# Ledger of designs, part 33: designed miniproteins, single chains, continued (3)

Each design is a single chain, and the fold is of that chain. pLDDT is the mean over its residues in the fold that is shown.

## One batch from the design tools (miniprotein)

Design m9119
Fold by ESMFold2-Fast:
Structure m9119 (fold): chain A 73 residues (1-73)
Amino acid sequence: MEEVVKRVEEFKKRLPEELKELKENYSKEVALEGIERGIEELEQLKKEVPESGHKPIDEAIEMLEKAKKEIES
């Protein structure tokens, strides 16, 4: 469990830069598909971890949802 939480926290730290690169280097459609897949994978991960691990996963999902909304605008 600790390993999963650590990986999600590391993912959150990298996410702003990865989202910037995604927006700059890929089409809107490809970027949206990537973000939607990321959200789905995080939601699936949340079902597999204890409640104590949910907060970093929820925060990562929020970051992706915000990026998705910005791209859709």
Scores: mean pLDDT 79

Design m9120
Fold by ESMFold2-Fast:
Structure m9120 (fold): chain A 92 residues (1-92)
Amino acid sequence: MKTEELKKQLEELLKDVEKKVEAIIKKLRAGEISSDEAVKELVDLIKEFQKKLDELEKQGLPKSEIQKAVSRLTALALRAIGEIIDVELKEK
């Protein structure tokens, strides 16, 4: 069914975002990027995800699935912010 196909596409997008967030955190912890660079990469990632989520909504993805995706993205963003705070506290 089309709804199940959209849900699968959303899950693949969420897994991709999670992988990219983990990569940003890994680079930040390794000192390969600054906190400012990590913030920029995270903002760009969120903007790209919002665009793709809007496309899925226009294709008929249910509002309940959109709300779940927003909750998962929020949790990932809060985790990344926590890592940035930890790095800043160690440098000051």
Scores: mean pLDDT 82

Design m9121
Fold by ESMFold2-Fast:
Structure m9121 (fold): chain A 81 residues (1-81)
Amino acid sequence: EKEEALKAVDDYAKRIQEATTPEEAERFRQWALENLEETYKAIKEGDELAKKVREQVEKNVSKELADRYGEAVRDRAFLAA
């Protein structure tokens, strides 16, 4: 489950990276943000460190800089930490 969920996040990051236009990339990033939130929660359920990282990204980045949170999705390692 966790391995499959992380792979799904990686697939979304790849789609964002391969987007043809900036507008399309932003739309994919926003979609990934919504789906990533539930996926990441499932993976790191009970993990305090991972939960803090996720909450910090959502509060400080996704609220103000949604595209930067999308970059974090592209960098799967950052969100998986």
Scores: mean pLDDT 50

Design m9122
Fold by ESMFold2-Fast:
Structure m9122 (fold): chain A 87 residues (1-87)
Amino acid sequence: MNLLGLIFSIPGSLTIEEAEKWLLSVGVPEEAVKAIREASGLELSDPFQKLQNLIKRLVIEKGLEGTIEALGLGELGKKEYPFVPYK
């Protein structure tokens, strides 16, 4: 799965626990999942939307390559721009 596919395949209504299980199932490292959970938990609201926003923000600030590295997505060795590439 490519990074943009990951961002757009995140369901909009999962609980924190379901989001963690989903991330682990698509190969996101446990350490990265923990970091995302801690960021979401500090806000105490809609962790799922915050997860999407965090990933989108990383893509904007660091690009696809930097986001893949920051999230530890080692299996995403391909640079792919699916149906919704950013400029």
Scores: mean pLDDT 51

Design m9123
Fold by ESMFold2-Fast:
Structure m9123 (fold): chain A 92 residues (1-92)
Amino acid sequence: GTKTYTDKEEIIKVVKEHLIDKTVESATADEEKKIATLTLSDGSVFKFTLPNGTTAKNFAESLNGRTIKKEEEILLEDFIKEYVLSLTYTPG
């Protein structure tokens, strides 16, 4: 089922458990809604709400079509602490 997280520590936990070492099949941004949507190769969907459309666009473009490596975990955690307002996660 789909869950929405607004607590930064819970968002970080979900990202560490379900996004690290996964392949982002597609990443798109809705700049008006400030949402970056990641669809993983396993069918999982992550919708990140960001502070502005530019941040959402840049985040989606940085991840589109690539595997998020474990070495990037700290950088992604720092990004979440700085910029992510909420996460809606749907398991594949």
Scores: mean pLDDT 90

Design m9124
Fold by ESMFold2-Fast:
Structure m9124 (fold): chain A 65 residues (1-65)
Amino acid sequence: MKIIVVVVGEDPEEIEKAERFVRELYPDDEIEVIPAKDREEAKKLARELMETSEAEVLLVDGAAV
């Protein structure tokens, strides 16, 4: 399965933590990480991806992982 992770924030360390966290939960799935500058952009991207893609879309706050 393809999983798209939309990470709130552009901090490279938080993005890497979010990617690692999701990869540990879904080790056999294809994971794509997309950073968003703020929560509003992240919500918009997640909504558009959910409407246009068959992939599972996860919204992650980088500071929360």
Scores: mean pLDDT 76

Design m9125
Fold by ESMFold2-Fast:
Structure m9125 (fold): chain A 61 residues (1-61)
Amino acid sequence: SELRRAREIIRRTEERLRRGEPLSPEQWREAGRAYLKLGRPNEATAAYIESTGLELDEELR
């Protein structure tokens, strides 16, 4: 099920963040897609912003 997979992705992402593990831009985009599948557009937008911010931050440093 798409919804079951989306919840699994989000749970793994939240566990990584709780452990202080950084996420790649690709992992943030995967989380964003999962949030969209669950009908959580605000959280999806936040995840995509994090992904873009990481890419821009690397260019500006």
Scores: mean pLDDT 82

Design m9126
Fold by ESMFold2-Fast:
Structure m9126 (fold): chain A 65 residues (1-65)
Amino acid sequence: SAMEEALEAKRPAIEAFVRSLGLPAEAAGRIFDRLLALAREEGVTDVDAFLDRHLFGVLSEVLRE
């Protein structure tokens, strides 16, 4: 979908953000996959607003493996 493609285009920025926190690249991939799953459920129309709403929650969730 267009929303999934828009979110995928944000992947390098999300990975850079995760690395800036001192986290491994593997964590960035897991964070992205979780965000993509949530975007499918929510019917995202604004990817930036979606990330503002969910990014830190998903980050916390993925780090607690």
Scores: mean pLDDT 78

Design m9127
Fold by ESMFold2-Fast:
Structure m9127 (fold): chain A 70 residues (1-70)
Amino acid sequence: SAAAAARAQALLQQVQDQLQQKQKQLKDTIDKLRADYAKNPDAVKDEVKKFYTDLLTEARALYDAALAAA
């Protein structure tokens, strides 16, 4: 139906917008880690660990949201 097609298009736009925003956030985080690494490599280990832990948490949340929406 036209309504179903419109809803699907809106969901695709939402996903694309979220991915674009996430790409910017990841780039900003990587740029910060590079700057911090240049100043003190040893201090960056905890930030790198936190970065991967946060990514796993976000990936799980996105997976759960996608599963709920399906």
Scores: mean pLDDT 75

Design m9128
Fold by ESMFold2-Fast:
Structure m9128 (fold): chain A 56 residues (1-56)
Amino acid sequence: KPKTVEEIKEEMKKLAEEYRQQLATASPEQRAQLVAEFSKKIKELNDKINEALKKE
């Protein structure tokens, strides 16, 4: 079974915390990559939330 909306939201919170910590210590080159990776992961999690809402 796919994760619940609440579980996905918790993953998003943890991802945002990790992202903030990584940005604080990252070089400018790493920051560009981190922004791209974070945006991609957030989009994927939002897509999963939308799919879960269709089922529920």
Scores: mean pLDDT 77

Design m9129
Fold by ESMFold2-Fast:
Structure m9129 (fold): chain A 82 residues (1-82)
Amino acid sequence: SEEEKRLRLEAEILKSMAAMLATITGVEEVRDLIVEEIEKHEKDEEKLEKIREVIVELLKYLMENPDASKEEILELTKKLLE
């Protein structure tokens, strides 16, 4: 019960981070892909942790590649999710 509440909160936080990425990049598809992956694995702590790592990697990429195209960002998102 408490574990289910924690995982639900983690999923909500990750969805919020995905929405932030879409706002920063202007690429709504990035949010949609990450949210879809979260919803497939909302009760899987290990999968949610991997999704968190994907979001962190995307943030690092954006900071290191400020001229990255929307297409490059979207392709990297797809690659990082599997």
Scores: mean pLDDT 85

Design m9130
Fold by ESMFold2-Fast:
Structure m9130 (fold): chain A 97 residues (1-97)
Amino acid sequence: PPLTPAERDAIFTATVRRLIPETVAEVEARMGDSASPGLAAGIALLEWLRRKGLLDPEDGSIVYVKGTPLGEYLGVERLRVTDLRDAIVEAELRRHP
């Protein structure tokens, strides 16, 4: 059956917490009650990508993940930031069919 937006948000949030738990904890501590878990996970993922130098310097909408654990997890060399949430959810669903 198709997942609801809330179910997709829960999968994304849990997966990001598993992949980059330290960065998620930093963002959650900084934002306190001001952010939902899904928003905190999304912010943490973007900050982690920036810290690792994976964002394209001329087009910050593109991430290069080839040769990283994230790239191995997703099975791609690069993708758009706007596609990253869906790519993570779909990769997690393939792990738990």
Scores: mean pLDDT 79

Design m9131
Fold by ESMFold2-Fast:
Structure m9131 (fold): chain A 61 residues (1-61)
Amino acid sequence: MYAEGIYNLADTLEKLGKTEVSEQLRILAEQAKKAEENGDYETAEKLYQEGVKLARDAVES
């Protein structure tokens, strides 16, 4: 599930002290969850990819 993946990224970044990015990831996860509930898996996948990029950029800064 794409939303679950984004929530896991948010939890990981929160533990690393990246609170601002973790909060942004939680918002993306909620949007991905709504997309999945509506059967819009294409939008959920795009939100997941956006979340992965945000998490990677945050870890490298």
Scores: mean pLDDT 83

Design m9132
Fold by ESMFold2-Fast:
Structure m9132 (fold): chain A 59 residues (1-59)
Amino acid sequence: NDVKEKLKKIIGEVLGVPVSDISDDPSTTLEELGFNGFTKSLLYGRIEKELGIDLGPIV
C-alpha cells in the first residue's frame, strides 16, 4: 500500500541503499536493515514527517 512504499523509500534514503534492497517483511528488525541508534532517530523523524505518524520519543 501507499504507506509501505513511502516507508521503503525513507529507509532507502536514510541508509543510502536502493529501495529494491529493502525487505518489506514486518518481522525484519531495524538492526537487520543496517540501522543503529543514530539512523533509527533519523528514520523516526522521517516517518513522522512523511507519513504523519507520531512515534513518540521512545519507540
Scores: mean pLDDT 69

Design m9133
Fold by ESMFold2-Fast:
Structure m9133 (fold): chain A 89 residues (1-89)
Amino acid sequence: MDELLRELHRAQLELRRAVDAGDLDKAREASRRLARVAVELIVRDRRYLEMLPPELAKEVGKLIDEGRYEEAEELLEEALVREAERALA
């Protein structure tokens, strides 16, 4: 658990740095990494869904409950990339 939390914080920092630098390619890479780690944390403890917007939490939670982990990661990655693109516009 502590290792995943360290990975989460690192990925969040990488995403913020990429957005601050205007580097969309790095923002996409960081978003993918962040989505993967976040889904792993949610699978271990569903309380981490509270970190997501309610609409996204509902969809990601449903996919995880159905064992569709890859789709949960893709959905979260897409949401993070959209936010990064919006911040850079």
Scores: mean pLDDT 84

Design m9134
Fold by ESMFold2-Fast:
Structure m9134 (fold): chain A 62 residues (1-62)
Amino acid sequence: VDDLVRAAHRSVLANARARAEGLGPGEVVTLDLDDEEARERTRALIGDEAYDRMVASIESNV
């Protein structure tokens, strides 16, 4: 597993946890999903559908 994929997954989980705890968008950790390589690797690892659902779930919870 690549370090970029691991970091991306950790950022997503950390943000989801922080939001669940009631933190606002400006108070959550920064998601590093703008990295093209990390995004491509994450999609390859879990598949496009799973990746899209994961991102959508995070985005819909504000």
Scores: mean pLDDT 56

Design m9135
Fold by ESMFold2-Fast:
Formats: C-alpha cells, sequence, structure tokens
Structure m9135 (fold): chain A 94 residues (1-94)
C-alpha cells in the first residue's frame, strides 16, 4: 500500500506538471474568453472548445460540456473555467 501510494503520488506530480503547462496556455485563452463572453458567444464557445482540447477532454465530453454552457448563459467566465478544469483533472486521472 505505501509503495503503491508513493508510485501514485509520483504519477500525480507528473500529471500536475503537464496540467500546469497546459493551464498556462489556457490562461491566454481564458483572457480572450473574458473579453468575448458577453459580446461574441460564437467566439466564446470556440475558445472553450480549444481550452477543453488542450486540457485533454474527449470530443464527446467537449460537446456535452459546451451544450451545458449554452443552456446556462448566467454562468460567469470564471465558473465556466472552473468546471472545465475540474472535468480535465477528472479525465487526466483515468
Amino acid sequence: LEKEIEEFNKKLQELYKQMAERIRRVDELAAELRKHWKTDPEKAIELLREMARILGLSDEQIEELLAYFKEHPELTPDELLSRLVKAAIEEAKK
């Protein structure tokens, strides 16, 4: 169990490093999302799609997530980004 936990922690740290690099790239897209969220919904959806792809979500998961976002226009960009990152972390652990 202890050795299994150590091995898991090493893999988790490597995943977090990879996620940190992707998150830096996503931060740039997130800034664009905040600019376009209210004024250009089509651009906002495409930015969210690009971020989800960078974070490693499958096409199916991306479409489900985007459908949810389209049904919830009251969500702020930060809430959208929080949900996106949580979904990506969940996928990275599989």
Scores: mean pLDDT 76

Design m9136
Fold by ESMFold2-Fast:
Structure m9136 (fold): chain A 85 residues (1-85)
Amino acid sequence: NIEEKLKEAIEHIKRAIQLIKDGNYDEAISEINKAIELLEEVYKETKDPNIKRAIRLARLAINYIKNGKVDEAIKQLEEAIELLK
């Protein structure tokens, strides 16, 4: 169910944002990767460009975390959630 996978991906992204705020960066990256996996499955079935953009924003957020740019990472993840609503 595509709707269920989207809701689950959003919950993983929300959890990642909280983990970033708590300074748990490795766990945040793990949660983002779980969201990306679900979104890749949705994109394969739908070809929705908003899903493709959300995946790119999630990957960019991982790069920002790895470079210590945590505020930018949160911004990308919040934008991804808005695309998935």
Scores: mean pLDDT 92

Design m9137
Fold by ESMFold2-Fast:
Structure m9137 (fold): chain A 71 residues (1-71)
Amino acid sequence: SEEEIRKLFKKYSKNGKISLSELKKVLKDLGFNLSDEKIEKLFKDYDTDGDGVLSEDEFIELVTELLKYGE
């Protein structure tokens, strides 16, 4: 659910942002067995501003899409 995704963002974020390393930890906690290369590709795809971090909205969109495909 979006509520659980938002809780994950708050758990792992610093200063309202999630880094690539933090995203890797979140996806592992959610049970995704993705390679670092795939996670890095997803991170870049959703980091549309190119600032090297994900906002809460970008993070929610990324995780929501992954969850739609059956975790």
Scores: mean pLDDT 77

Design m9138
Fold by ESMFold2-Fast:
Structure m9138 (fold): chain A 78 residues (1-78)
Amino acid sequence: MLTPEALEEVARASREARELLEAELPSLSPEEQRLAEEAIRHLEEAVRAGEAGDAEAAFYHEVEASLYLMRLAILRSE
């Protein structure tokens, strides 16, 4: 039971996360960049879905972005 305000908040948060990842991109290794680029792609789709009111697609892409971010964090800890 998602409100339009909640979906707008998801879109805003995803946009902010994308901007932070894009800023870090030049300092990442090629493998880290690939994971970050996949996370960025999913965050962009989450923004578009949230703005369109598609809660299911927005949450799907947020989850996928989170998984890529976890993989990036693990790779960077090695």
Scores: mean pLDDT 81

Design m9139
Fold by ESMFold2-Fast:
Structure m9139 (fold): chain A 62 residues (1-62)
Amino acid sequence: MKPKLEKLEDGNYEVTAEPEAIKKLYEQGKDKGAELLDETTIKFKTEELAEIAKDAAEKLTK
């Protein structure tokens, strides 16, 4: 599955990717305010962190 980045109405950012990628992203970002919404979806407070996560997920799901 190709990773996707969406801006939410509350000003936060959502990244959707494969479960394995999301799990790794959450382990790396949980101390930076990343929130695990479900097995394929993670939420970030800033666009910068969300873009980094999307790029990392694309590398993991190549």
Scores: mean pLDDT 78

Design m9140
Fold by ESMFold2-Fast:
Structure m9140 (fold): chain A 61 residues (1-61)
Amino acid sequence: SSTLSTAYIQLPAELVDAFVAAAEAIPGVEVERLSDDTLLVRASTPEAMQAVGRAVAALLA
């Protein structure tokens, strides 16, 4: 699919900077900060969005 995938992600504010750094390291991922605890993520592939999900899981562990 050539359609971009988007997701809203909510994290504790203290984890947002670590998540942004991890997500921006994933090729084809763009991150937009909407608030202190909420982000909009755009991924060019389903595999990139799955990598975003793994980054969230790792930060919450």
Scores: mean pLDDT 82

Design m9141
Fold by ESMFold2-Fast:
Structure m9141 (fold): chain A 73 residues (1-73)
Amino acid sequence: SMELREEAERLIEEAEARAAKEEDPKRRLGLGIGVGLGLISVSVGKLAGEEDYGLELGIKVVREALENPESLA
C-alpha cells in the first residue's frame, strides 16, 4: 500500500538522520543495521511478490532500531 511505503520511507530517513548525528559508535551502528535490514526487508518482499509484508517488516525493524539501537549492534 502507498501508506506503508510512505511510512517506511519516512522511518528510514529518520533513522539515517539520527545515525548521522549519533556520537555513540554502537548506537550509530545499530541505527545503520536497522536501516540496512529495513531496506533488505522491503526489497525481498517486492521480489517475493509480498510487497506489503516486506514493507511491514521493514517498518518494524526500523522502529526497533530507533527505539533500541544498542540491541542491534
Scores: mean pLDDT 87

Design m9142
Fold by ESMFold2-Fast:
Structure m9142 (fold): chain A 109 residues (1-109)
Amino acid sequence: TALAHLADAITHLAGFLETGDKAYAEKAAEYARLAAEAATVPGAREEAEEAAEYARKAAETGDKKYAAEAAEELAEAAEELARALSGGDGAAARSLAAVARALAEYAKA
């Protein structure tokens, strides 16, 4: 699902920030792209596509500024899903948005 792929993208982006290993940023880009493909909400699809592009740039350059931008776009994708979804899925999307926002701040530090 789009939520599961966003969670995987966030996890791998965190791995890149912790280790500096570009392979994690490559996986984050892959999962963000899969989240965009699975997203039925147009705003979430657009933000996940932007996240994939920034994660790709992080993988190519090793520059954590692109990881910060990817994390912000993952948060925006999750926020779009949270607006469209209800119940447990809406709660999950809100949690992912908060984690991605925290990851963006960590990347800027």
Scores: mean pLDDT 86

Design m9143
Fold by ESMFold2-Fast:
Structure m9143 (fold): chain A 100 residues (1-100)
Amino acid sequence: SEEKREKVRAKVDEILDEIRKVVEQLNPSLADEIVEAARKAADEAIDWLFENYPDLSEEEMLKEALIAARNAAIDLLRKHGAFDTARAVDEVVRKKLEEI
């Protein structure tokens, strides 16, 4: 449903804000690039899930979107050699996944 999609997007946005804060603290020059990559990956995952598995729970959709966002952010940070920042981003998303 549209309400479910909006709730998933809102929760993803909250976690992207937390990712931004961590990247801004450790590698401020990468913050915009990393958050944009994570947002794009999450949006693509949400769109794919709503098209192919619309009956998945809000929690299941959120988990998949966060995994996509995490993977995109970490891949890009690793390409920049920002391994400590990648670890910090992974920890933020891991903790959020445990709360769902």
Scores: mean pLDDT 89

Design m9144
Fold by ESMFold2-Fast:
Structure m9144 (fold): chain A 88 residues (1-88)
Amino acid sequence: DSTLLSKEELLEKAIEVFRGEVIKALEALKNGEVDELSASVELFGVKVSMEFRRVDGKIEVKVEISGDNEEVKEKLREAIEEAIKEVE
């Protein structure tokens, strides 16, 4: 048995890590540690660009997702939506 994960397991773990990082970013904004944060990640041929800003006590989120893998795009979008909901 090798330490190799299946494609599905690797994707799930990568999405979990991504979601956790988005949560941390949103918490840093909410706690006033930063006023603005931008991040970009590429995962399984899908590129995600994110901009987070604290404006007048609110967190504004701008997300751009591009690539040909619709399943990965949907999972990344859902992870971002879940992270936002978790921090609200």
Scores: mean pLDDT 78

Design m9145
Fold by ESMFold2-Fast:
Structure m9145 (fold): chain A 114 residues (1-114)
Amino acid sequence: SAQAVADALTAHLPEVLEALRKIDPEKAERVSDLFARALNALREGKYDEAAKAVREMGDTIAEALSKVDPELAKRAREAGEKLATAVSNGDPQAAAEHARELARIVREAAEKAL
């Protein structure tokens, strides 16, 4: 269900935002806005709109990480694309898996930025 996908995102994306704020507060604010947009789209059953917001979120995260570690930026973009695909397919298990991976990548980047 769209609610199960939204729950999977909500379980992991706050951690992404906290870590991203340590790297780039301005891009963290943009990611927060895109996250809200994705949740609103899912609430309306609009999986493709939610997936588009998630893809833009992954791209924004990758841009922030590129100044810390280009390889982590690449991994974040790949995780974001997989997350967007999971959201588009309405797959809460895959969404949780890829959201967790994205959180791990951003945490690693935040540790390197310190």
Scores: mean pLDDT 88

Design m9146
Fold by ESMFold2-Fast:
Structure m9146 (fold): chain A 81 residues (1-81)
Amino acid sequence: SRAEELRKRLEELRERAEEIAADPRASPQLKAYARGLIEGIERLEERYERGEISVEEAEKQVRAMEQVMEMLERVRRGLLE
């Protein structure tokens, strides 16, 4: 279902963000962004579980978070400044 796909995407995002936050080679700033994203994911999950936001709104926010994550991963790999 869409809800199951949403939960899976949020869990995958959390795992990716935790990997950056735990990387000893990552800059303090990059780790801070990753931790901020983890907090955002947790807040989105809580609001969705409480029915405070629609599945469509949650999917839109997850898509934006995925785009941010791709940017952070490119920075981590030295592909961006």
Scores: mean pLDDT 85

Design m9147
Fold by ESMFold2-Fast:
Structure m9147 (fold): chain A 82 residues (1-82)
Amino acid sequence: NIEKVEELLKKMEELIRQAERAVEAGKIDEAFAIIKEIDKVAQEIAELLAKIPNPPQEIIDRFKALVARAQEVAAKAVALKE
């Protein structure tokens, strides 16, 4: 259902914000734990989108933007690992 996708997109965005804050605070272990949760939520979104005929382009674009942002924060966390 599109409503479930919207809910998961909001959750993914909040987790990305938490991961970004953890990275900026130097809490690298916390950042990696949050990144694992982001990956899990992203997998759930992808699975639901695959079951929706003709999902709105806005939803697809929003998901792609969040995936890119998640990849950026993950790369930053890896770069800061001692």
Scores: mean pLDDT 87

Design m9148
Fold by ESMFold2-Fast:
Structure m9148 (fold): chain A 80 residues (1-80)
Amino acid sequence: MEEQIDEEAEVGILEIKLAITKWAYDKKRASPEEVIKDLERIIEEARRLYERTTSPQAKADIERLIKDAEELLKKVKEDL
């Protein structure tokens, strides 16, 4: 039970981190290098969560998060 709640919370935290990172990029509040570092960390944390998650719904949410983060990472790298 506690572990399942933690997985849902971790997905939510990663979604919030991605949203903040995207906001910082869109508003030019962070350098492209800082945004890249944050996105790479989010992707790494999401991949680790995916490996230990047993919920199909959580896995789908994590896959979407990774895709969105990778698309943003590509866009930011093009801005360098």
Scores: mean pLDDT 81

Design m9149
Fold by ESMFold2-Fast:
Structure m9149 (fold): chain A 61 residues (1-61)
Amino acid sequence: SLVDRVLGLIDEWAAALRAGDVERAEALRAEVDALMGTLSPEERDRVRRVYAERLGEVLAA
């Protein structure tokens, strides 16, 4: 599904941040943001929760 694709991109974004690959992380974030406009409100809420969770993991490292 589209939401599963977006969640996969968020996982890649978090991996890029952990690797210090800022350029790749910015490109992945831009792709996620572009796709967010095509999601339902419920799907967007799910994606926002996963974003917050992954960001918390990166910041705690």
Scores: mean pLDDT 83

Design m9150
Fold by ESMFold2-Fast:
Structure m9150 (fold): chain A 120 residues (1-120)
Amino acid sequence: SPLDRVLEAARELVEELNKLIDEAIKYLQSRGETEKANELKKIRDEFQKKADEVLAEIERAHQAGDRQGVLEALSKLVELVNETLKKLREVLPEDIYQKISEKVNEALERLRAAADELLA
């Protein structure tokens, strides 16, 4: 269903951003940038906690067939992702940030397409 596709796209967006942050943490650790790696871990942990809360809201609205509840929770997820990207920009080298931003924007476009199908 359109609701199933939205939930799948939301989960994939969260998984992709978590994976990209974890890869960036490992990269910084490999270069001895311990302080920046620890700052990234803090950003990841905050994102993961808040994203889990928003995904739970999407899942509850999905189970209830509540399209408006799903759309409201998706808006919260998009805002959280954009806030997290802003924090990553302050810590990461520009080339690494650009790579993450590009991949996250691809996942956001997929989520937008699924949400547009839900609204149709």
Scores: mean pLDDT 89

Design m9151
Fold by ESMFold2-Fast:
Structure m9151 (fold): chain A 64 residues (1-64)
Amino acid sequence: MSLEERIRKTLADLPEELIEEAIEAAKTSPYAAFRLELLILSHRPEWSVEEKEFTVRHILATSP
């Protein structure tokens, strides 16, 4: 399964716009891709939508 597919599945409950931004960042920034990979690997089923959204937005805002 590609990183894009794993982003779409793991973050399916987030806004579609944010999912697309995360996928684009993973394609254009190796650092963003690495951080999103770690997020997916460490994903906890008990995480709230708000916690996931905050973490993704933080990765996007702080990844060059």
Scores: mean pLDDT 82

Design m9152
Fold by ESMFold2-Fast:
Structure m9152 (fold): chain A 80 residues (1-80)
Amino acid sequence: HMTMSKEQLRKAAETLIDLAERYIKQAKKAMENGDYEKAKELVERAIKLAETAIQMAKEVNDPELLERAQKLIEEAKKLL
Protein backbone atom coordinates (compact mmCIF):
# COMPACT_ATOMS: atom_id res chain seq x y z
CA HIS A 1 0.00 0.00 0.00
CA MET A 2 1.45 3.38 -1.08
CA THR A 3 1.77 6.00 1.70
CA MET A 4 2.12 9.72 0.97
CA SER A 5 4.19 12.03 3.19
CA LYS A 6 2.45 14.93 4.98
CA GLU A 7 4.14 17.39 2.60
CA GLN A 8 2.94 15.40 -0.45
CA LEU A 9 -0.63 15.27 0.95
CA ARG A 10 -0.56 19.02 1.66
CA LYS A 11 0.68 19.78 -1.88
CA ALA A 12 -1.97 17.45 -3.32
CA ALA A 13 -4.70 19.18 -1.27
CA GLU A 14 -3.53 22.63 -2.48
CA THR A 15 -3.57 21.37 -6.09
CA LEU A 16 -7.14 20.05 -5.69
CA ILE A 17 -8.26 23.35 -4.12
CA ASP A 18 -6.72 25.32 -7.03
CA LEU A 19 -8.47 23.05 -9.54
CA ALA A 20 -11.80 23.38 -7.69
CA GLU A 21 -11.46 27.20 -7.73
CA ARG A 22 -10.86 27.02 -11.50
CA TYR A 23 -14.00 24.88 -12.00
CA ILE A 24 -16.09 27.32 -9.92
CA LYS A 25 -14.81 30.22 -12.09
CA GLN A 26 -15.68 28.26 -15.25
CA ALA A 27 -19.13 27.40 -13.82
CA LYS A 28 -19.85 31.11 -13.23
CA LYS A 29 -18.97 31.86 -16.87
CA ALA A 30 -21.17 28.98 -18.04
CA MET A 31 -24.09 30.40 -16.00
CA GLU A 32 -23.53 33.87 -17.53
CA ASN A 33 -23.76 32.21 -20.97
CA GLY A 34 -26.99 30.36 -20.01
CA ASP A 35 -25.29 26.93 -20.05
CA TYR A 36 -26.75 25.67 -16.77
CA GLU A 37 -26.01 21.98 -17.49
CA LYS A 38 -22.29 22.70 -17.96
CA ALA A 39 -22.32 24.94 -14.87
CA LYS A 40 -23.88 22.15 -12.77
CA GLU A 41 -21.29 19.60 -14.00
CA LEU A 42 -18.41 21.97 -13.14
CA VAL A 43 -19.89 22.74 -9.69
CA GLU A 44 -20.29 19.02 -8.93
CA ARG A 45 -16.66 18.37 -9.97
CA ALA A 46 -15.48 21.28 -7.78
CA ILE A 47 -17.39 19.90 -4.76
CA LYS A 48 -15.82 16.42 -5.19
CA LEU A 49 -12.32 17.91 -5.45
CA ALA A 50 -12.89 20.09 -2.37
CA GLU A 51 -14.24 17.09 -0.38
CA THR A 52 -11.08 15.12 -1.24
CA ALA A 53 -8.97 18.13 -0.20
CA ILE A 54 -10.82 18.24 3.16
CA GLN A 55 -9.82 14.60 3.86
CA MET A 56 -6.19 15.38 2.95
CA ALA A 57 -6.21 18.57 5.08
CA LYS A 58 -7.51 16.59 8.08
CA GLU A 59 -4.77 13.97 7.59
CA VAL A 60 -2.02 16.65 7.70
CA ASN A 61 -3.84 18.67 10.41
CA ASP A 62 -3.85 21.89 8.34
CA PRO A 63 -6.77 24.09 9.51
CA GLU A 64 -6.18 26.73 6.79
CA LEU A 65 -6.49 24.16 3.97
CA LEU A 66 -9.55 22.70 5.68
CA GLU A 67 -11.20 26.15 5.90
CA ARG A 68 -10.36 26.98 2.26
CA ALA A 69 -11.87 23.70 1.03
CA GLN A 70 -15.02 24.16 3.16
CA LYS A 71 -15.52 27.71 1.81
CA LEU A 72 -15.21 26.39 -1.76
CA ILE A 73 -17.97 23.83 -1.10
CA GLU A 74 -20.19 26.61 0.32
CA GLU A 75 -19.52 28.85 -2.72
CA ALA A 76 -20.17 25.93 -5.11
CA LYS A 77 -23.48 25.03 -3.41
CA LYS A 78 -24.67 28.65 -3.78
CA LEU A 79 -24.33 28.23 -7.58
CA LEU A 80 -26.75 25.26 -7.57
Scores: mean pLDDT 84

Design m9153
Fold by ESMFold2-Fast:
Structure m9153 (fold): chain A 80 residues (1-80)
Amino acid sequence: SEKLKKLEELQKEMDAIRDKVNAIGDEIQKLYEEYKKSTDPKVQAELKKKIDEKRNELVALLKQGQAKYDEYMKLVEEMK
C-alpha cells in the first residue's frame, strides 16, 4: 500500500506539471501573437524576452515531468 500511495502522489505531481506546461504554452502563444502584431521594435524586444523566459520555464517543467515519469515507471517495474 505504501508503493501504491507513492504512485498516486507521483501521478498527482505529473498531472500538476502537465497543467502548468499547458498554461505556459498558452501564455507563449498569446505573447507570440502580440509579437507578430507589434510594429514597435522596443515592444517586440520585450515580448521576445518574455517568450524566451517562458520557453525556459517550459523546458524546466518538461524535464521535471520526465523525471517524475521515470520514477513512476521504476516503481511500477519494482512492483512486478
Scores: mean pLDDT 88

